Designed miniproteins, single chains, continued (5). Designs and how they scored, part 95

Each design is a single chain, and the fold is of that chain. pLDDT is the mean over its residues in the fold that is shown.

## One batch from the design tools (miniprotein)

Design m19299
Fold by ESMFold2-Fast:
Structure m19299 (fold): chain A 100 residues (1-100)
Amino acid sequence: MEMLEKAIKELEKAGYPVNLKEEEKEEIIKKAKELFELYKNKDWEKLKELDEEITKPVREKVEAAMENGEASEEAKEAMAKPLLIQLLVRKLFEEEEAKK
């Protein structure tokens, strides 16, 4: 939980709006841990599939914004979720590196 809260604060400082429900926070943590394990196991095929699953909703939001000719802010908000997942994966690797 603390790791997610720190990651959210880092993204907010970088100018990305983060407004997540508790259910969405749990899903983000789950996906970050799953992605981290795939990186550790060098399972590149499953890693690619999970990355596409994470990024597809952002692509759909961007396409919807393009059709309406507006809503770039909503697309930016949608980008916060995959960025948060990647930031959590980075923090998990930092914990692995801290092992002596």
Scores: mean pLDDT 73

Design m19300
Fold by ESMFold2-Fast:
Structure m19300 (fold): chain A 60 residues (1-60)
Amino acid sequence: SAAREAAERLLAQGRGGGAVLAAGRSGDKTAAMEAARQVSELFGVPEEAARRGAEAGLKL
């Protein structure tokens, strides 16, 4: 999907926070949490911080 391709490009550009927010904005909590886990693993950010970003996106 276009949304998934956009999220993957943001991750590739080192913009993991943007990808997590975009996933949250989709309204799919499962996809948002999975994106948070992947961002945590790929960019070495704390998983709790990545999850907070996903939750913020879901509220927008």
Scores: mean pLDDT 63

Design m19301
Fold by ESMFold2-Fast:
Structure m19301 (fold): chain A 87 residues (1-87)
Amino acid sequence: MELVEIARAEVAEMEAWVAENPDASAEELAELLARLLSRVAGREVSPELVKALTESIETGEVQPIVEEELKALRERIAKAKEEAAKK
């Protein structure tokens, strides 16, 4: 259950960071989210992803690159849950 452990740790880190930084800018939140997504998905943080996340937060419209990363993450989480449910 590696993804569940990573997700729990990242959510706790994110909650602590948001509580400490309630006035955080969209760019700062985007960097934190990109780091979290990269850890859970097993990918490197890309500057393009940080920029797309910043724009998505500021406009409320999800950029295509963010949608693709979220789809990949969702697919991996669903696969991990399915495998855990089989045992």
Scores: mean pLDDT 66

Design m19302
Fold by ESMFold2-Fast:
Structure m19302 (fold): chain A 55 residues (1-55)
Amino acid sequence: NAVEKGKEMGKKAGEQGLNSTQAGAYGAIHAWNAGGDEEQIREGALEGSKAGKPG
């Protein structure tokens, strides 16, 4: 599940102190690497962004 992979990795990045942009990028990249389509990549980015620190 590309969406779940992106969400998990983005959330992890945010929990480790990355800002919203960085955590979102992490989620997007991991969703894409897991074979996600455009919508799945976007979902991974959004969840990562939510977990990231404001910046």
Scores: mean pLDDT 79

Design m19303
Fold by ESMFold2-Fast:
Structure m19303 (fold): chain A 96 residues (1-96)
Amino acid sequence: LLEKIKEGVVLVAVFTGDPEAARRAAQRAAEFARRDPSTLAVWLRQVSPDAWELRVAYPTLDQAREGAEALRREFPEVGAVAVQYASRTLVAELEE
């Protein structure tokens, strides 16, 4: 698993605004991501009272980009979406 994530990419999406709406959107987005069989790991955390961060690990950059586009289409309330190559730090944080 760690070897695949090391060579993979992580999609990072941030949901901000009303705490209740942001939580609901982030939770629905996490469930949406988990239904994609190409995902390696899905992790969700509250980073501030008004912000939730969703991280989704993919084996390839193209799959992560497809995931980012799908997420923006299904969840227009998403504030920021970034795709980054996975690192040991990100992998360890996703597993916690």
Scores: mean pLDDT 74

Design m19304
Fold by ESMFold2-Fast:
Structure m19304 (fold): chain A 87 residues (1-87)
Amino acid sequence: SLVDVVSHAFLVVGIMVQEYYERGIDPKSKIDEIEKMLRDLVSGHLSESLVNEMIKEVKKILEESKSLQDFMDKLQELRDKFEAKLS
């Protein structure tokens, strides 16, 4: 389902960002890699406008987050929002 596609994409992004923090890499320096992964996971399943909205919102969370936990909390809220839109 589209909900499963979105859930999986957010899980993968969460794992990537957690790994960057564990390696001492600033996730903001990896925005392009995160965008590419997200596009690769959802393109062909979601509309172009919805894909672009997801990427914009994930980038915003990356820029605004103060810690890994803050990022994960915001990512979960965003996931819930997109899952609700697809239900």
Scores: mean pLDDT 87

Design m19305
Fold by ESMFold2-Fast:
Structure m19305 (fold): chain A 64 residues (1-64)
Amino acid sequence: MEKLQKEIDDGVRLISDAVDNTIGRTSLPESLVQKEREVRKDYFEETGEMLPSDEALKLAEEEL
């Protein structure tokens, strides 16, 4: 149980550090990320192939 709290604390710290390190650089908007995930899953289900993040992102952007 105590380990769970430490994991969460560590995770939060890592996220906070990553956000701070970006210095206002946002990689991807949440909507885009969700769409990309959906596109990737859909493509995998249909083709059985895994789309690379870059390609999936392009597809998500087009559909958005």
Scores: mean pLDDT 61

Design m19306
Fold by ESMFold2-Fast:
Structure m19306 (fold): chain A 71 residues (1-71)
Amino acid sequence: GDAARGKELWETKGFTKSHSLAGGGGPALVGRTGLDAERIRELLTTGVPGTSIPAVSEQEAEDIVAFLQTL
């Protein structure tokens, strides 16, 4: 995954509207919530039920996971 592309996808797919990266989201979602990269990838590729998070491609999920690991 490419963290820079993952950041672009995070913003483009509208995740920024639901998740603040600076205001309280400093710790990575990976590890803090007990979600590993594999589980986050699965959620991104299937979409998250009950949320506005759209399903993304496998490559987009890899890039988003790489970005989240930098937080």
Scores: mean pLDDT 61

Design m19307
Fold by ESMFold2-Fast:
Structure m19307 (fold): chain A 81 residues (1-81)
Amino acid sequence: GPRDARDAEVVIEAVRRLRAAGASPQTIADFLAQVGGVSRSTAAKIVRGTLAGLSGEEVARLVGGGNVRKIAEGVRTITFE
């Protein structure tokens, strides 16, 4: 739904910003796994999908809205959003 898409866009923006800052896809996946409390494989799928240009809705469908929500909340906490 719209909330899941919004949470996915927060995660996608974080991935793009970290990649622009020079972080490797592996480092970004480790970061998302730590902040979201999700598996490394789930985080790696999000990074791969984001870099492939998937939409927020497509990312949420790929890994599940619950995993996206956990990572989005972790990202918001760190970025003071």
Scores: mean pLDDT 82

Design m19308
Fold by ESMFold2-Fast:
Order: structure tokens, then sequence, then C-alpha cells
Structure m19308 (fold): chain A 70 residues (1-70)
């Protein structure tokens, strides 16, 4: 379910990003209806924060699943 995917995404973001940065992603997910825009936003943010490639892939996979549910 979409809600479960969002919770999993939040947990990963909280582990690998600062509270300030993860809050921006959560706000974007809850307020934006444009999934491609959300995906681009998160991808840029993960690169800026220099998150490991493997973790970025996991997060992007969850976003893809959220897009499928939307």
Amino acid sequence: KKEELIEKLIELLKKHLSEEVYEKVVEKLKTSKDIPEITEFVAKLLKEEKVEVEVRREIMEILSEIAEES
C-alpha cells in the first residue's frame, strides 16, 4: 500500500539524511501530486547530501513503487 511505502521511505530518509533535509522530502511527498517532480526533487537532494549509491537506489525504487500506486 502507498502508506506503507511512504513510511518505509521516511525511515530510510531519517537514517541517511539530517532532520531538516528529510522534513523537506516528507513535505514534498505529502503536498505535491506530481510524482515525476517529487522523484526529481528527491534524486537531486540525495546527490547533494552525498548519500551512498546503494541507499539512493533503494530510495528511488520505493519512489517508483509509490508512483505505481498513484
Scores: mean pLDDT 75

Design m19309
Fold by ESMFold2-Fast:
Structure m19309 (fold): chain A 84 residues (1-84)
Amino acid sequence: VLELLNTPLEERIEVVEKLNEEEFHLSEKVLELLYELVEASPLITEEELREVMRRLKELEEEGRELSVATAFNLLLEILKENPE
């Protein structure tokens, strides 16, 4: 857990790529949004990332226009739903 919170950007990008290959199959456009999200959010966990990817996949399938702001808003919603 503590090690995951301090994971380098390169490893966080690898987690995005792994989850996308195994579970989500998001478009390159959406993957670019996720790369910006993980770059700006050094303490993002794998579980939070998975939830953001899942919600982005749902919005992409609905034909919604996605932006970096969309990805950040989803992360904020997930953090709000996870009270420490």
Scores: mean pLDDT 74

Design m19310
Fold by ESMFold2-Fast:
Structure m19310 (fold): chain A 81 residues (1-81)
Amino acid sequence: SLVDEIKELLEKILKEKDEKKQKELMERMASLMAQATPEELAEILKLAGEAMKKLSKEMADMLERYLVQAINEAARRRAAA
C-alpha cells in the first residue's frame, strides 16, 4: 500500500547518514504523498510526526513542507471534482 511504502521510506530516511541520499529519499516520498487520499494522509501524518522528532531541523522542515503540499493538493483535487 501507499502508506506501507511511506513507512518504509521514513525508516530508510531515519537510518540514512548521507544528507544527499536522505534528501533523495525525501523527494521520492513527496512524490508518493502527492498521490495520497485524505484518509491515507491521516495515517502518514501520524508516521511523519514520529519521524520529525528524530530528524534534523532541516529535514523536519522539508518533511513538513511536503506534507502541507500533499494536504493542499488533496483538497484541490476534491474541490475540482
Scores: mean pLDDT 81

Design m19311
Fold by ESMFold2-Fast:
Structure m19311 (fold): chain A 63 residues (1-63)
Amino acid sequence: DQERIEEERKLADELKAKGLSGAVVLSEEERKLAREIGETLRKIGDGIQKYLETGELGEALGP
């Protein structure tokens, strides 16, 4: 989208003005979202890992 390209261009210009050229800086909102996604993925991974360590659910529920 053309609006998104313009926003990225403005961000790049701001980074250059602050002497942060070549660095990628995320907004606080973007960092929060990325962190939340990472946390959710980790919880899913932990759940899978627990099933692998304790055996399959079918085995645990079977005789």
Scores: mean pLDDT 61

Design m19312
Fold by ESMFold2-Fast:
Structure m19312 (fold): chain A 94 residues (1-94)
Amino acid sequence: REEVLKRLEELIEELEEKYKKEKDPKAKQILYQAILHLGTIKALIENNAPVEEILAEIDRAIAWLRSLKETADPETKEILDEVIELLEEAKKEL
């Protein structure tokens, strides 16, 4: 869980930096939503929530991010794929 938390923190920081530099309002909104979902997952892990609850939140986040990909531009799709891949890897380690 410690290593998952560290990777989540690093990804959140990366997305926050991308959010600050993003000029497209749609991409900026998608980054904001991704940050919120990752923050929720991080909070559950920090509070020692049951692994099944954490996995359920990760699955919800992945589903939401995949829906956002349907209308995203190519650059934003790459970012969403990075977030989805990290979350899928996090599931394997929980």
Scores: mean pLDDT 81

Design m19313
Fold by ESMFold2-Fast:
Structure m19313 (fold): chain A 88 residues (1-88)
Amino acid sequence: MDAERRAEAEARAEKLRADTEGLAQEALRLSARDPRAMDVAARSLQGAVHGALAQAKKDPAARAVYEDTAAYLDERMRETVAEAQAQA
């Protein structure tokens, strides 16, 4: 049962990472013409980080997966902001 919950958490984390990468790439493409696009992406990524951390507290069997996901999303947000600033 713990292995099944962990597999579900890993699948959700993988989808969240894929969705985040798509959002980051679109934000970088649009930020060259619309600075609001970067702000919107950053807020969406921040929401995803908070959601992952909330799940880590509720599901101790999958805690590490959600905490690792939150750390990945936070780092990806910082990298995306830095890339947008470098392209400005």
Scores: mean pLDDT 72

Design m19314
Fold by ESMFold2-Fast:
Structure m19314 (fold): chain A 82 residues (1-82)
Amino acid sequence: SMEEERRRAVAKAVNELFDEIEKLIKEGIAQGRSKEDILKEVETLANKKVEELREKYGVSDETAENIRNALLDYAERLIDKL
């Protein structure tokens, strides 16, 4: 169904976004960037990509906020371990 195809597309986009954020953090740390600068860039990217999910796939405000919060939590946890 179109709904199942949309759900799969959203899941793929979210997984790709987690991968992008992980790469951004690892590259930023390798380049000697501050944690604050890296997190600011992650927040900007997460906000932009979550709005794209809302526009392209009709993701609800609640789902969009949950995705944003999950991405930011993941980023903070990852950067603190590296």
Scores: mean pLDDT 86

Design m19315
Fold by ESMFold2-Fast:
Order: structure tokens, then C-alpha cells, then sequence
Structure m19315 (fold): chain A 109 residues (1-109)
């Protein structure tokens, strides 16, 4: 088996997935597809939780705190979508992406 990716590489993949999820969510909202937006938010939340399960022990306490905050924002985005609050959902997705960008910056420093 190939070696496990570095924390930096794993964070880069998670960040790309989150950025693509935010873009897809905007498109589903534009089309009025609430269920599509909910699916995207659920997938992003799942990917962030999977990351913590696979790599959480390899994170610094500061990186772990940023990832935990990102997970909370993905969960709040999903909740906002279920309530029809699309603006709040997009704000939470954007905050989750920002937190992942900060975690990646710490991994590079």
C-alpha cells in the first residue's frame, strides 16, 4: 500500500472538496434545489468528520480546534438549509472553508 498522505496533503484535499461543495451549494440554491443543497452540505460534513477520524491524532491542538470549528459550521449549514435559511447556510459554508484554509496555513508553517 502507498504511505498515508501527509497532514498537509490531506488538508489540501479536504479544502478542495469543501470549496467545490460551496460552489455546488450555490448552484443548487440558485436552481431552487433544496434537496441537492442538503446533500452537498451532508457530504461536506461527512468528509470533515472522516478527516478527523483518520488524521485527528496527527493534528496539533490548534489544527484540531480549527477542524472541530469547521465541522460545527458544516453542521450549522446543513441545519440552516433544512430550515430554508439559504443565506445563513452559505455563510456557515464560507466560514468552514476559511477555517480549513487557516488549518492548512498552520500545516505549512
Amino acid sequence: KPPLPSVEEALQELLRFAQESLEKMREYIKKGDKEGAIRVAREALGKALDFLTRHGDRLTPEQRALLSEAVRHFAEALRALKNGDYETALQHMERAVELLERALELARS
Scores: mean pLDDT 88

Design m19316
Fold by ESMFold2-Fast:
Structure m19316 (fold): chain A 96 residues (1-96)
Amino acid sequence: MAKVEEVEKRAEELPEEVKKEIEEELEKIRKEIAEKKAKGETVPESTIRAYQYMLIARIAEALKVSQATFSELADIPVSSISYGKKLREKEEKEKA
């Protein structure tokens, strides 16, 4: 079975609110990077990768696909997706 077709179908079935949250999170990341660059600050690759991993973990959860399946589709190691999930949990704990 084509894994891409399953992911696309699940993406279409996602509630509008979840899609909006993912888009808002992506825009927030882009804005933060753009503001740092506008100030002449160097954004380390590690910081950009952390944002990518967090976003990927959110998308995988929203699509309700296994981390292994999403890893193959996104060409990102499962360990990176798991790390992104831990980073999100850490932010929520500091926020609470």
Scores: mean pLDDT 67

Design m19317
Fold by ESMFold2-Fast:
Structure m19317 (fold): chain A 82 residues (1-82)
Amino acid sequence: SAEEEALALARKGAEAYAAGDYEEAVRLLTKAVELDPDNAQLWGALAAAYYAAGDAEAAKAYVERAAAIDPSADAEGWLAFI
């Protein structure tokens, strides 16, 4: 399913993030949110990757999108999903 494919991409993105490859993390997590755009945790993960890559404006936009999907989610909780 698209949700399972998104999760697989998110796991690869998490590995890239842990390795300090933030550009690759952004690439993989962008594909993940395209496959599962209703998943607030994936938007939060993408925000974290953009922030680490030095793009605070993109990070803020994606945190706001995650909050619009699930207003009860916190930013640290979204990072823990990865």
Scores: mean pLDDT 81

Design m19318
Fold by ESMFold2-Fast:
Structure m19318 (fold): chain A 77 residues (1-77)
Amino acid sequence: SGFELTVEALDTSLRNFMERLLKEEGIEVDIPKGISEEEREEIMKKMSPEQQKKFEEAIEQVEKARKEGEEVRKKAE
């Protein structure tokens, strides 16, 4: 469905962002699709404090976009 494609696009964008941040630190890693919270924390430990902050901000942006999409879909009466 269209919603599934949107969710996959957001996941892909987030993974690409994480890989880019790690690559800037000289860390080359392929982030698997459907990364667990535990695996995410291990990756973050390899980042600088500034990169960790940017990564958390990116996660918040993705979560906000997902929440707004759900709210628009529900249409308040």
Scores: mean pLDDT 65

Design m19319
Fold by ESMFold2-Fast:
Structure m19319 (fold): chain A 69 residues (1-69)
Amino acid sequence: MEEAFKNLSPEERETILLTAQALIDIGDALDEVIRENPDIKDPQKLAELAKPRFDEINARNVARIRAAE
């Protein structure tokens, strides 16, 4: 994995790292929604409840990319 990153452009490596961070943040947001709503067993409903947090994570990542320009 790390050796494969060595052959990517700096921009490609940054994109992969930002994507990995976004996936971690999304996972944490979903876990938080699940903990806050233990009575909800429907995955679709949990995803709907997590959507505002996903949108916020995406907005932060877009702002971070734009700030790097």
Scores: mean pLDDT 73

Design m19320
Fold by ESMFold2-Fast:
Structure m19320 (fold): chain A 65 residues (1-65)
Amino acid sequence: MDDFLVRQAVKLIERTGEPVLVEGFDRDGNLVGRKLVSTEEEIREALKEFREKGATTFSLRPVSS
């Protein structure tokens, strides 16, 4: 699951040349956290941090779209 999210975020960054907004949601759909990321390292760190805060679902939102 994480590898797919990381790959999708990396592809978005590569295609747009712009950061991607990563959002984490808990089991009830509440926003746990969000980070603007521009590298694979930042993507992986954001996913890890949000999971530690109780995130079970993630979304990727391109800044330019």
Scores: mean pLDDT 79

Design m19321
Fold by ESMFold2-Fast:
Structure m19321 (fold): chain A 71 residues (1-71)
Amino acid sequence: RPRLTPEQLRRIAEAVEEIAKNETDPKAREGARILADFYRRAAEEGRLPSLEEQVKLLEKAFGVKVTLQPP
């Protein structure tokens, strides 16, 4: 499993925020801001975000539902 440091989480948040600033679609821009805020908060807490938290974030930011189809 990939391990992210708090510093890497902060840099991800900053990168997503920069993408949001250049985004022309207001909905996508808002979703990117939500994503950036999540990673910034995880960095401040000094903990690794779980896969479940990341899935909930994507559902909240973009209104999507993640479903797995077994082979």
Scores: mean pLDDT 68

Design m19322
Fold by ESMFold2-Fast:
Structure m19322 (fold): chain A 80 residues (1-80)
Amino acid sequence: EEKEKVAKEAEKAIEEAGEAAAKSTPEQAEVLAEAAALAQVAIDLGNVEVAKLAIEALKAALEDVEKARELVKKAAELLE
């Protein structure tokens, strides 16, 4: 159930990020794209921890790009 809940949150966050990226700065759009890709990979692998970090990065990207970048880096490191 936790995996299903996280997958639903990730799907919504990815959709919202796609819409936001069209109106964001290039820097924000890059982080949104990276976080969305990580969220999708995490869902495909069933990795709840990485999915949660990617969702948090997607939500942070428009408010705090540096924090979003840090979250993307942590998520990517966990996939190594």
Scores: mean pLDDT 80

Design m19323
Fold by ESMFold2-Fast:
Structure m19323 (fold): chain A 104 residues (1-104)
Amino acid sequence: SMMDLLKQLTLYQFRLIAASAHVIVVDRILQNNDFPSSVRQQLSNLRRQIQRLIKEIQKIIKQTDSALSQGDMDKAKQLLDKLGKIIDEVNQLITQMDALIASA
């Protein structure tokens, strides 16, 4: 239903906010602690990947809102399925960042 898709989109928006907040915490950890150059470079690369995916998520959210406003339920569902996969990818990259920080 339209309500179910709107609820799913809203939950994905909250998951994006949580992921963005986590990246800010990691940035603050990096600013206040010394890490080896190799670890800093790996974290920088992961952060760039996360930022690229966040931009893609924001684009798909706008496309999903447009599809829902036009009553295109099939397109909205396909976009939400894609959103879920990208959010899962972001969470995997965050897990890798956390592991690198913990091991350094």
Scores: mean pLDDT 86

Design m19324
Fold by ESMFold2-Fast:
Structure m19324 (fold): chain A 65 residues (1-65)
Amino acid sequence: PEVLLEQARKTLEEARKAIENGDKEKAEVYLKSLEFLIDQLREHGYTEEAERLRAEVEELKAKLA
């Protein structure tokens, strides 16, 4: 469902903003939500989009480490 993809993109943007603001706790919450949305996208056959989003999530996680 395209709504899941839109929600994932919005959540990704919020995670980036939280990292920019130094709000690690908020960023972790958004990244956790993104992982859930990525799993849902895979279940619905959006595998390519899910893999692309996962790569972006891993990049953001590296910035938090």
Scores: mean pLDDT 82

Design m19325
Fold by ESMFold2-Fast:
Structure m19325 (fold): chain A 74 residues (1-74)
Amino acid sequence: SKKEELKKKILLLLFKNPNANLKEIAEKLNVSQSTVSKYLKELEKEGLIYYVKGKGYHLTEKGIEKVLELLDEE
């Protein structure tokens, strides 16, 4: 689905650029900041990312495993 595709792209972007903020993610994916914020919260609920105050979103071990799986399919 479009939602699942976008969530995968967010994970790949965080893997390649862990310092990417909400605005940068939205600009790179050509979607609204509200859409990215919604999917970041869903990815956090799924245990794939975590938030650190002042440092943004980062991949969990499960998130890294998911990214490596996605890279093997490219």
Scores: mean pLDDT 83

Design m19326
Fold by ESMFold2-Fast:
Structure m19326 (fold): chain A 87 residues (1-87)
Amino acid sequence: GPPPVFRSLKINVKVPKEGLTVKELLDILNEVAKSHNMKLHSVFSLNGKTSLDDPNAIAMTKPGDAIVAFFEDEEGNLLIVLAIGVE
């Protein structure tokens, strides 16, 4: 068959000194997904310290913190998204 097509997107997310909440992160990811004609499918924390189920929890505490998200198109194809905190 044809070789598997691995698509990935890296995005930069500004992290304020007080940290970025789960709600704020999800709002950013949803807007980025919409700009690509996709929807947010799922989100995973790479630091293991943050519950992404609590909208008021801090998802990113500092520049360099990373989150993996999956965006989904209308056909159900997934795009891997790496969101990296920046100043």
Scores: mean pLDDT 79

Design m19327
Fold by ESMFold2-Fast:
Structure m19327 (fold): chain A 77 residues (1-77)
Amino acid sequence: MEGDVVTFEWKVPKEYAGKATLEVVDAAGNVLASGKADEDGVARAELTLPKGTHKLQLVVKVDGKEVAKSPVAEVEG
């Protein structure tokens, strides 16, 4: 499948290090990729995007609760 691997990052507060999960969601709210925050509080999620424009949003959760959410962004694959 032709596409570029895109890495999404979110720096969480120190108290969420190792606890937060970053989710990459589409315009319909489907989770396309997820990654857990490391010990430094950096959460990363990788997604292979086909060529074209995609509307994506980042959501950060701790213990299943939404703690942060990005605006919807257009991302090119």
Scores: mean pLDDT 78

Design m19328
Fold by ESMFold2-Fast:
Structure m19328 (fold): chain A 83 residues (1-83)
Amino acid sequence: LTPEEATEMGRGFVEEYEANKEKIKEELKELAKELGPKEVAEGLDRLIKQLEELARLSEHDPEVVAKLNEVIEDVKKLKEEIE
């Protein structure tokens, strides 16, 4: 994955997350009730690590990095709520 590809992917993820944020959070909380909070929390932990890697690879675009870090913090809070 090139830095340019990582930045484009990160930007797309941020846009989709911000557009659907409340619905995504509600659906994940319901999924945790059905499948178990541990499984969903583990999935979110993997997502956080992937987003952190995208942010690291996107260092040449500070705006994308800042937005990815905002999403990462939001996902970390959601993981805490589910756990």
Scores: mean pLDDT 81

Design m19329
Fold by ESMFold2-Fast:
Structure m19329 (fold): chain A 84 residues (1-84)
Amino acid sequence: MKYHFKLRVPKTEPFEDIKKRIEEAAKEALKIPGVKSVKVDTREEGDYLVVDVEIEADSPEAIRKALKVLSEKVPFEGEEMKIE
């Protein structure tokens, strides 16, 4: 299963620190059993960091756990889209 979503992260700290947290969160999510890949692209838009995330996993539960890891490590104003 593949799940794609966008996060809009407000500039509450320097973008480099936010990017590092996202990278660490993606690496942590990849350790979850059943998660096959986590791809993260970031771009700066004014006072926001836009984060595009693609997760490939064996089950909806693995996707849910990966999303939880990402959302708990990075504060965001949620814009989420699912590819069915």
Scores: mean pLDDT 72

Design m19330
Fold by ESMFold2-Fast:
Structure m19330 (fold): chain A 85 residues (1-85)
Amino acid sequence: SMVDAAKELALKQIDTVISELKSLKRTYPQLADKFDEALAQLKAQGEAIRAAKTMEELIKQLEKVTKVVRDVMQLVNAAEKEERR
């Protein structure tokens, strides 16, 4: 179904983001606690996506994933600026 296809794609994207975050944690060990919090949120959102039965539930979880990614990108950007100055 369309919902099942969308779930598979969403879960694959979350797995990719989790892998990238683990890499970033090695690059910015000073942010390890913040990245661990983000990883926990992404894993919880992944489980909610697996349990989702409607497109509406799936979209709601994807919005939460987008927020976590945005917050992580802001942390990385701030850390890079501090290390350059």
Scores: mean pLDDT 86

Design m19331
Fold by ESMFold2-Fast:
Structure m19331 (fold): chain A 90 residues (1-90)
Amino acid sequence: SLVDEVLETLEKLAEAIVNKDYEKMKEYADKLNELIEELEKKGEFEKAKVVKETLDKMVEIYHDESLSEEEKKEKLEELLEETRKKLEEI
């Protein structure tokens, strides 16, 4: 499903962030933006909004200099679990 592809891509983006793989971060962020557009074209506006907000928060976590690498990993894992639950409830 489109939601499964979103969740898989979010997991790959989180891994790229933890590994500081800038090329893969860009690739998966671009893919997520394409998936967001597909959700919007299907009328899944609430799901698209959840994915957009998740992507923005992942970028903020990556740039947060106050967080340790372990804290960033934990926050990314918590964020993705919350996102999964939100997408299943819509």
Scores: mean pLDDT 88

Design m19332
Fold by ESMFold2-Fast:
Structure m19332 (fold): chain A 84 residues (1-84)
Amino acid sequence: MEEAMRHLGLAYDAAAAGDFEAAVRHLEEAKKAVEAADLPEGAREEILRHLDAAIEAARAGDAEAALRHILAALGVLSAAVEAQ
């Protein structure tokens, strides 16, 4: 959980700075952490969907879309943790 949130924060900072290579690396690490995490039913799928969209946007150089999906992933992850 902590690792996923850390990498999402680093991905946000990288995407905001236009460092899309770093953003993709951190999003891939966040995705691995989410896949390994014990999360509520459905929450994992929703988070992974937003992470995949953020990776696609970052690879396309679309900072606005990447940041939007990173924030959505963080919101779902935070809500899932609070529900436990």
Scores: mean pLDDT 85

Design m19333
Fold by ESMFold2-Fast:
Structure m19333 (fold): chain A 74 residues (1-74)
Amino acid sequence: GIDKFLQSVIDTGKRTHDSVMVDMANTAKKNKSIQEFIDKVIDYYKQQGTPQSLIDKIKVTFQKFADISSSTGK
């Protein structure tokens, strides 16, 4: 489920000392919106100068995960 995915992101961010990732994931989990998390992550990577091609791959990956999570109904 989406909540378990966001918890995994929080746990990873804590392990890697990425406070920005932890904050984004916590906000998305509170609002129950994976789209908000995706949008924040994309904005952050754009600010870091990440190539658009990599940003597009991240979007596709997260969208597929969101679609799978929605279709399973769990």
Scores: mean pLDDT 68

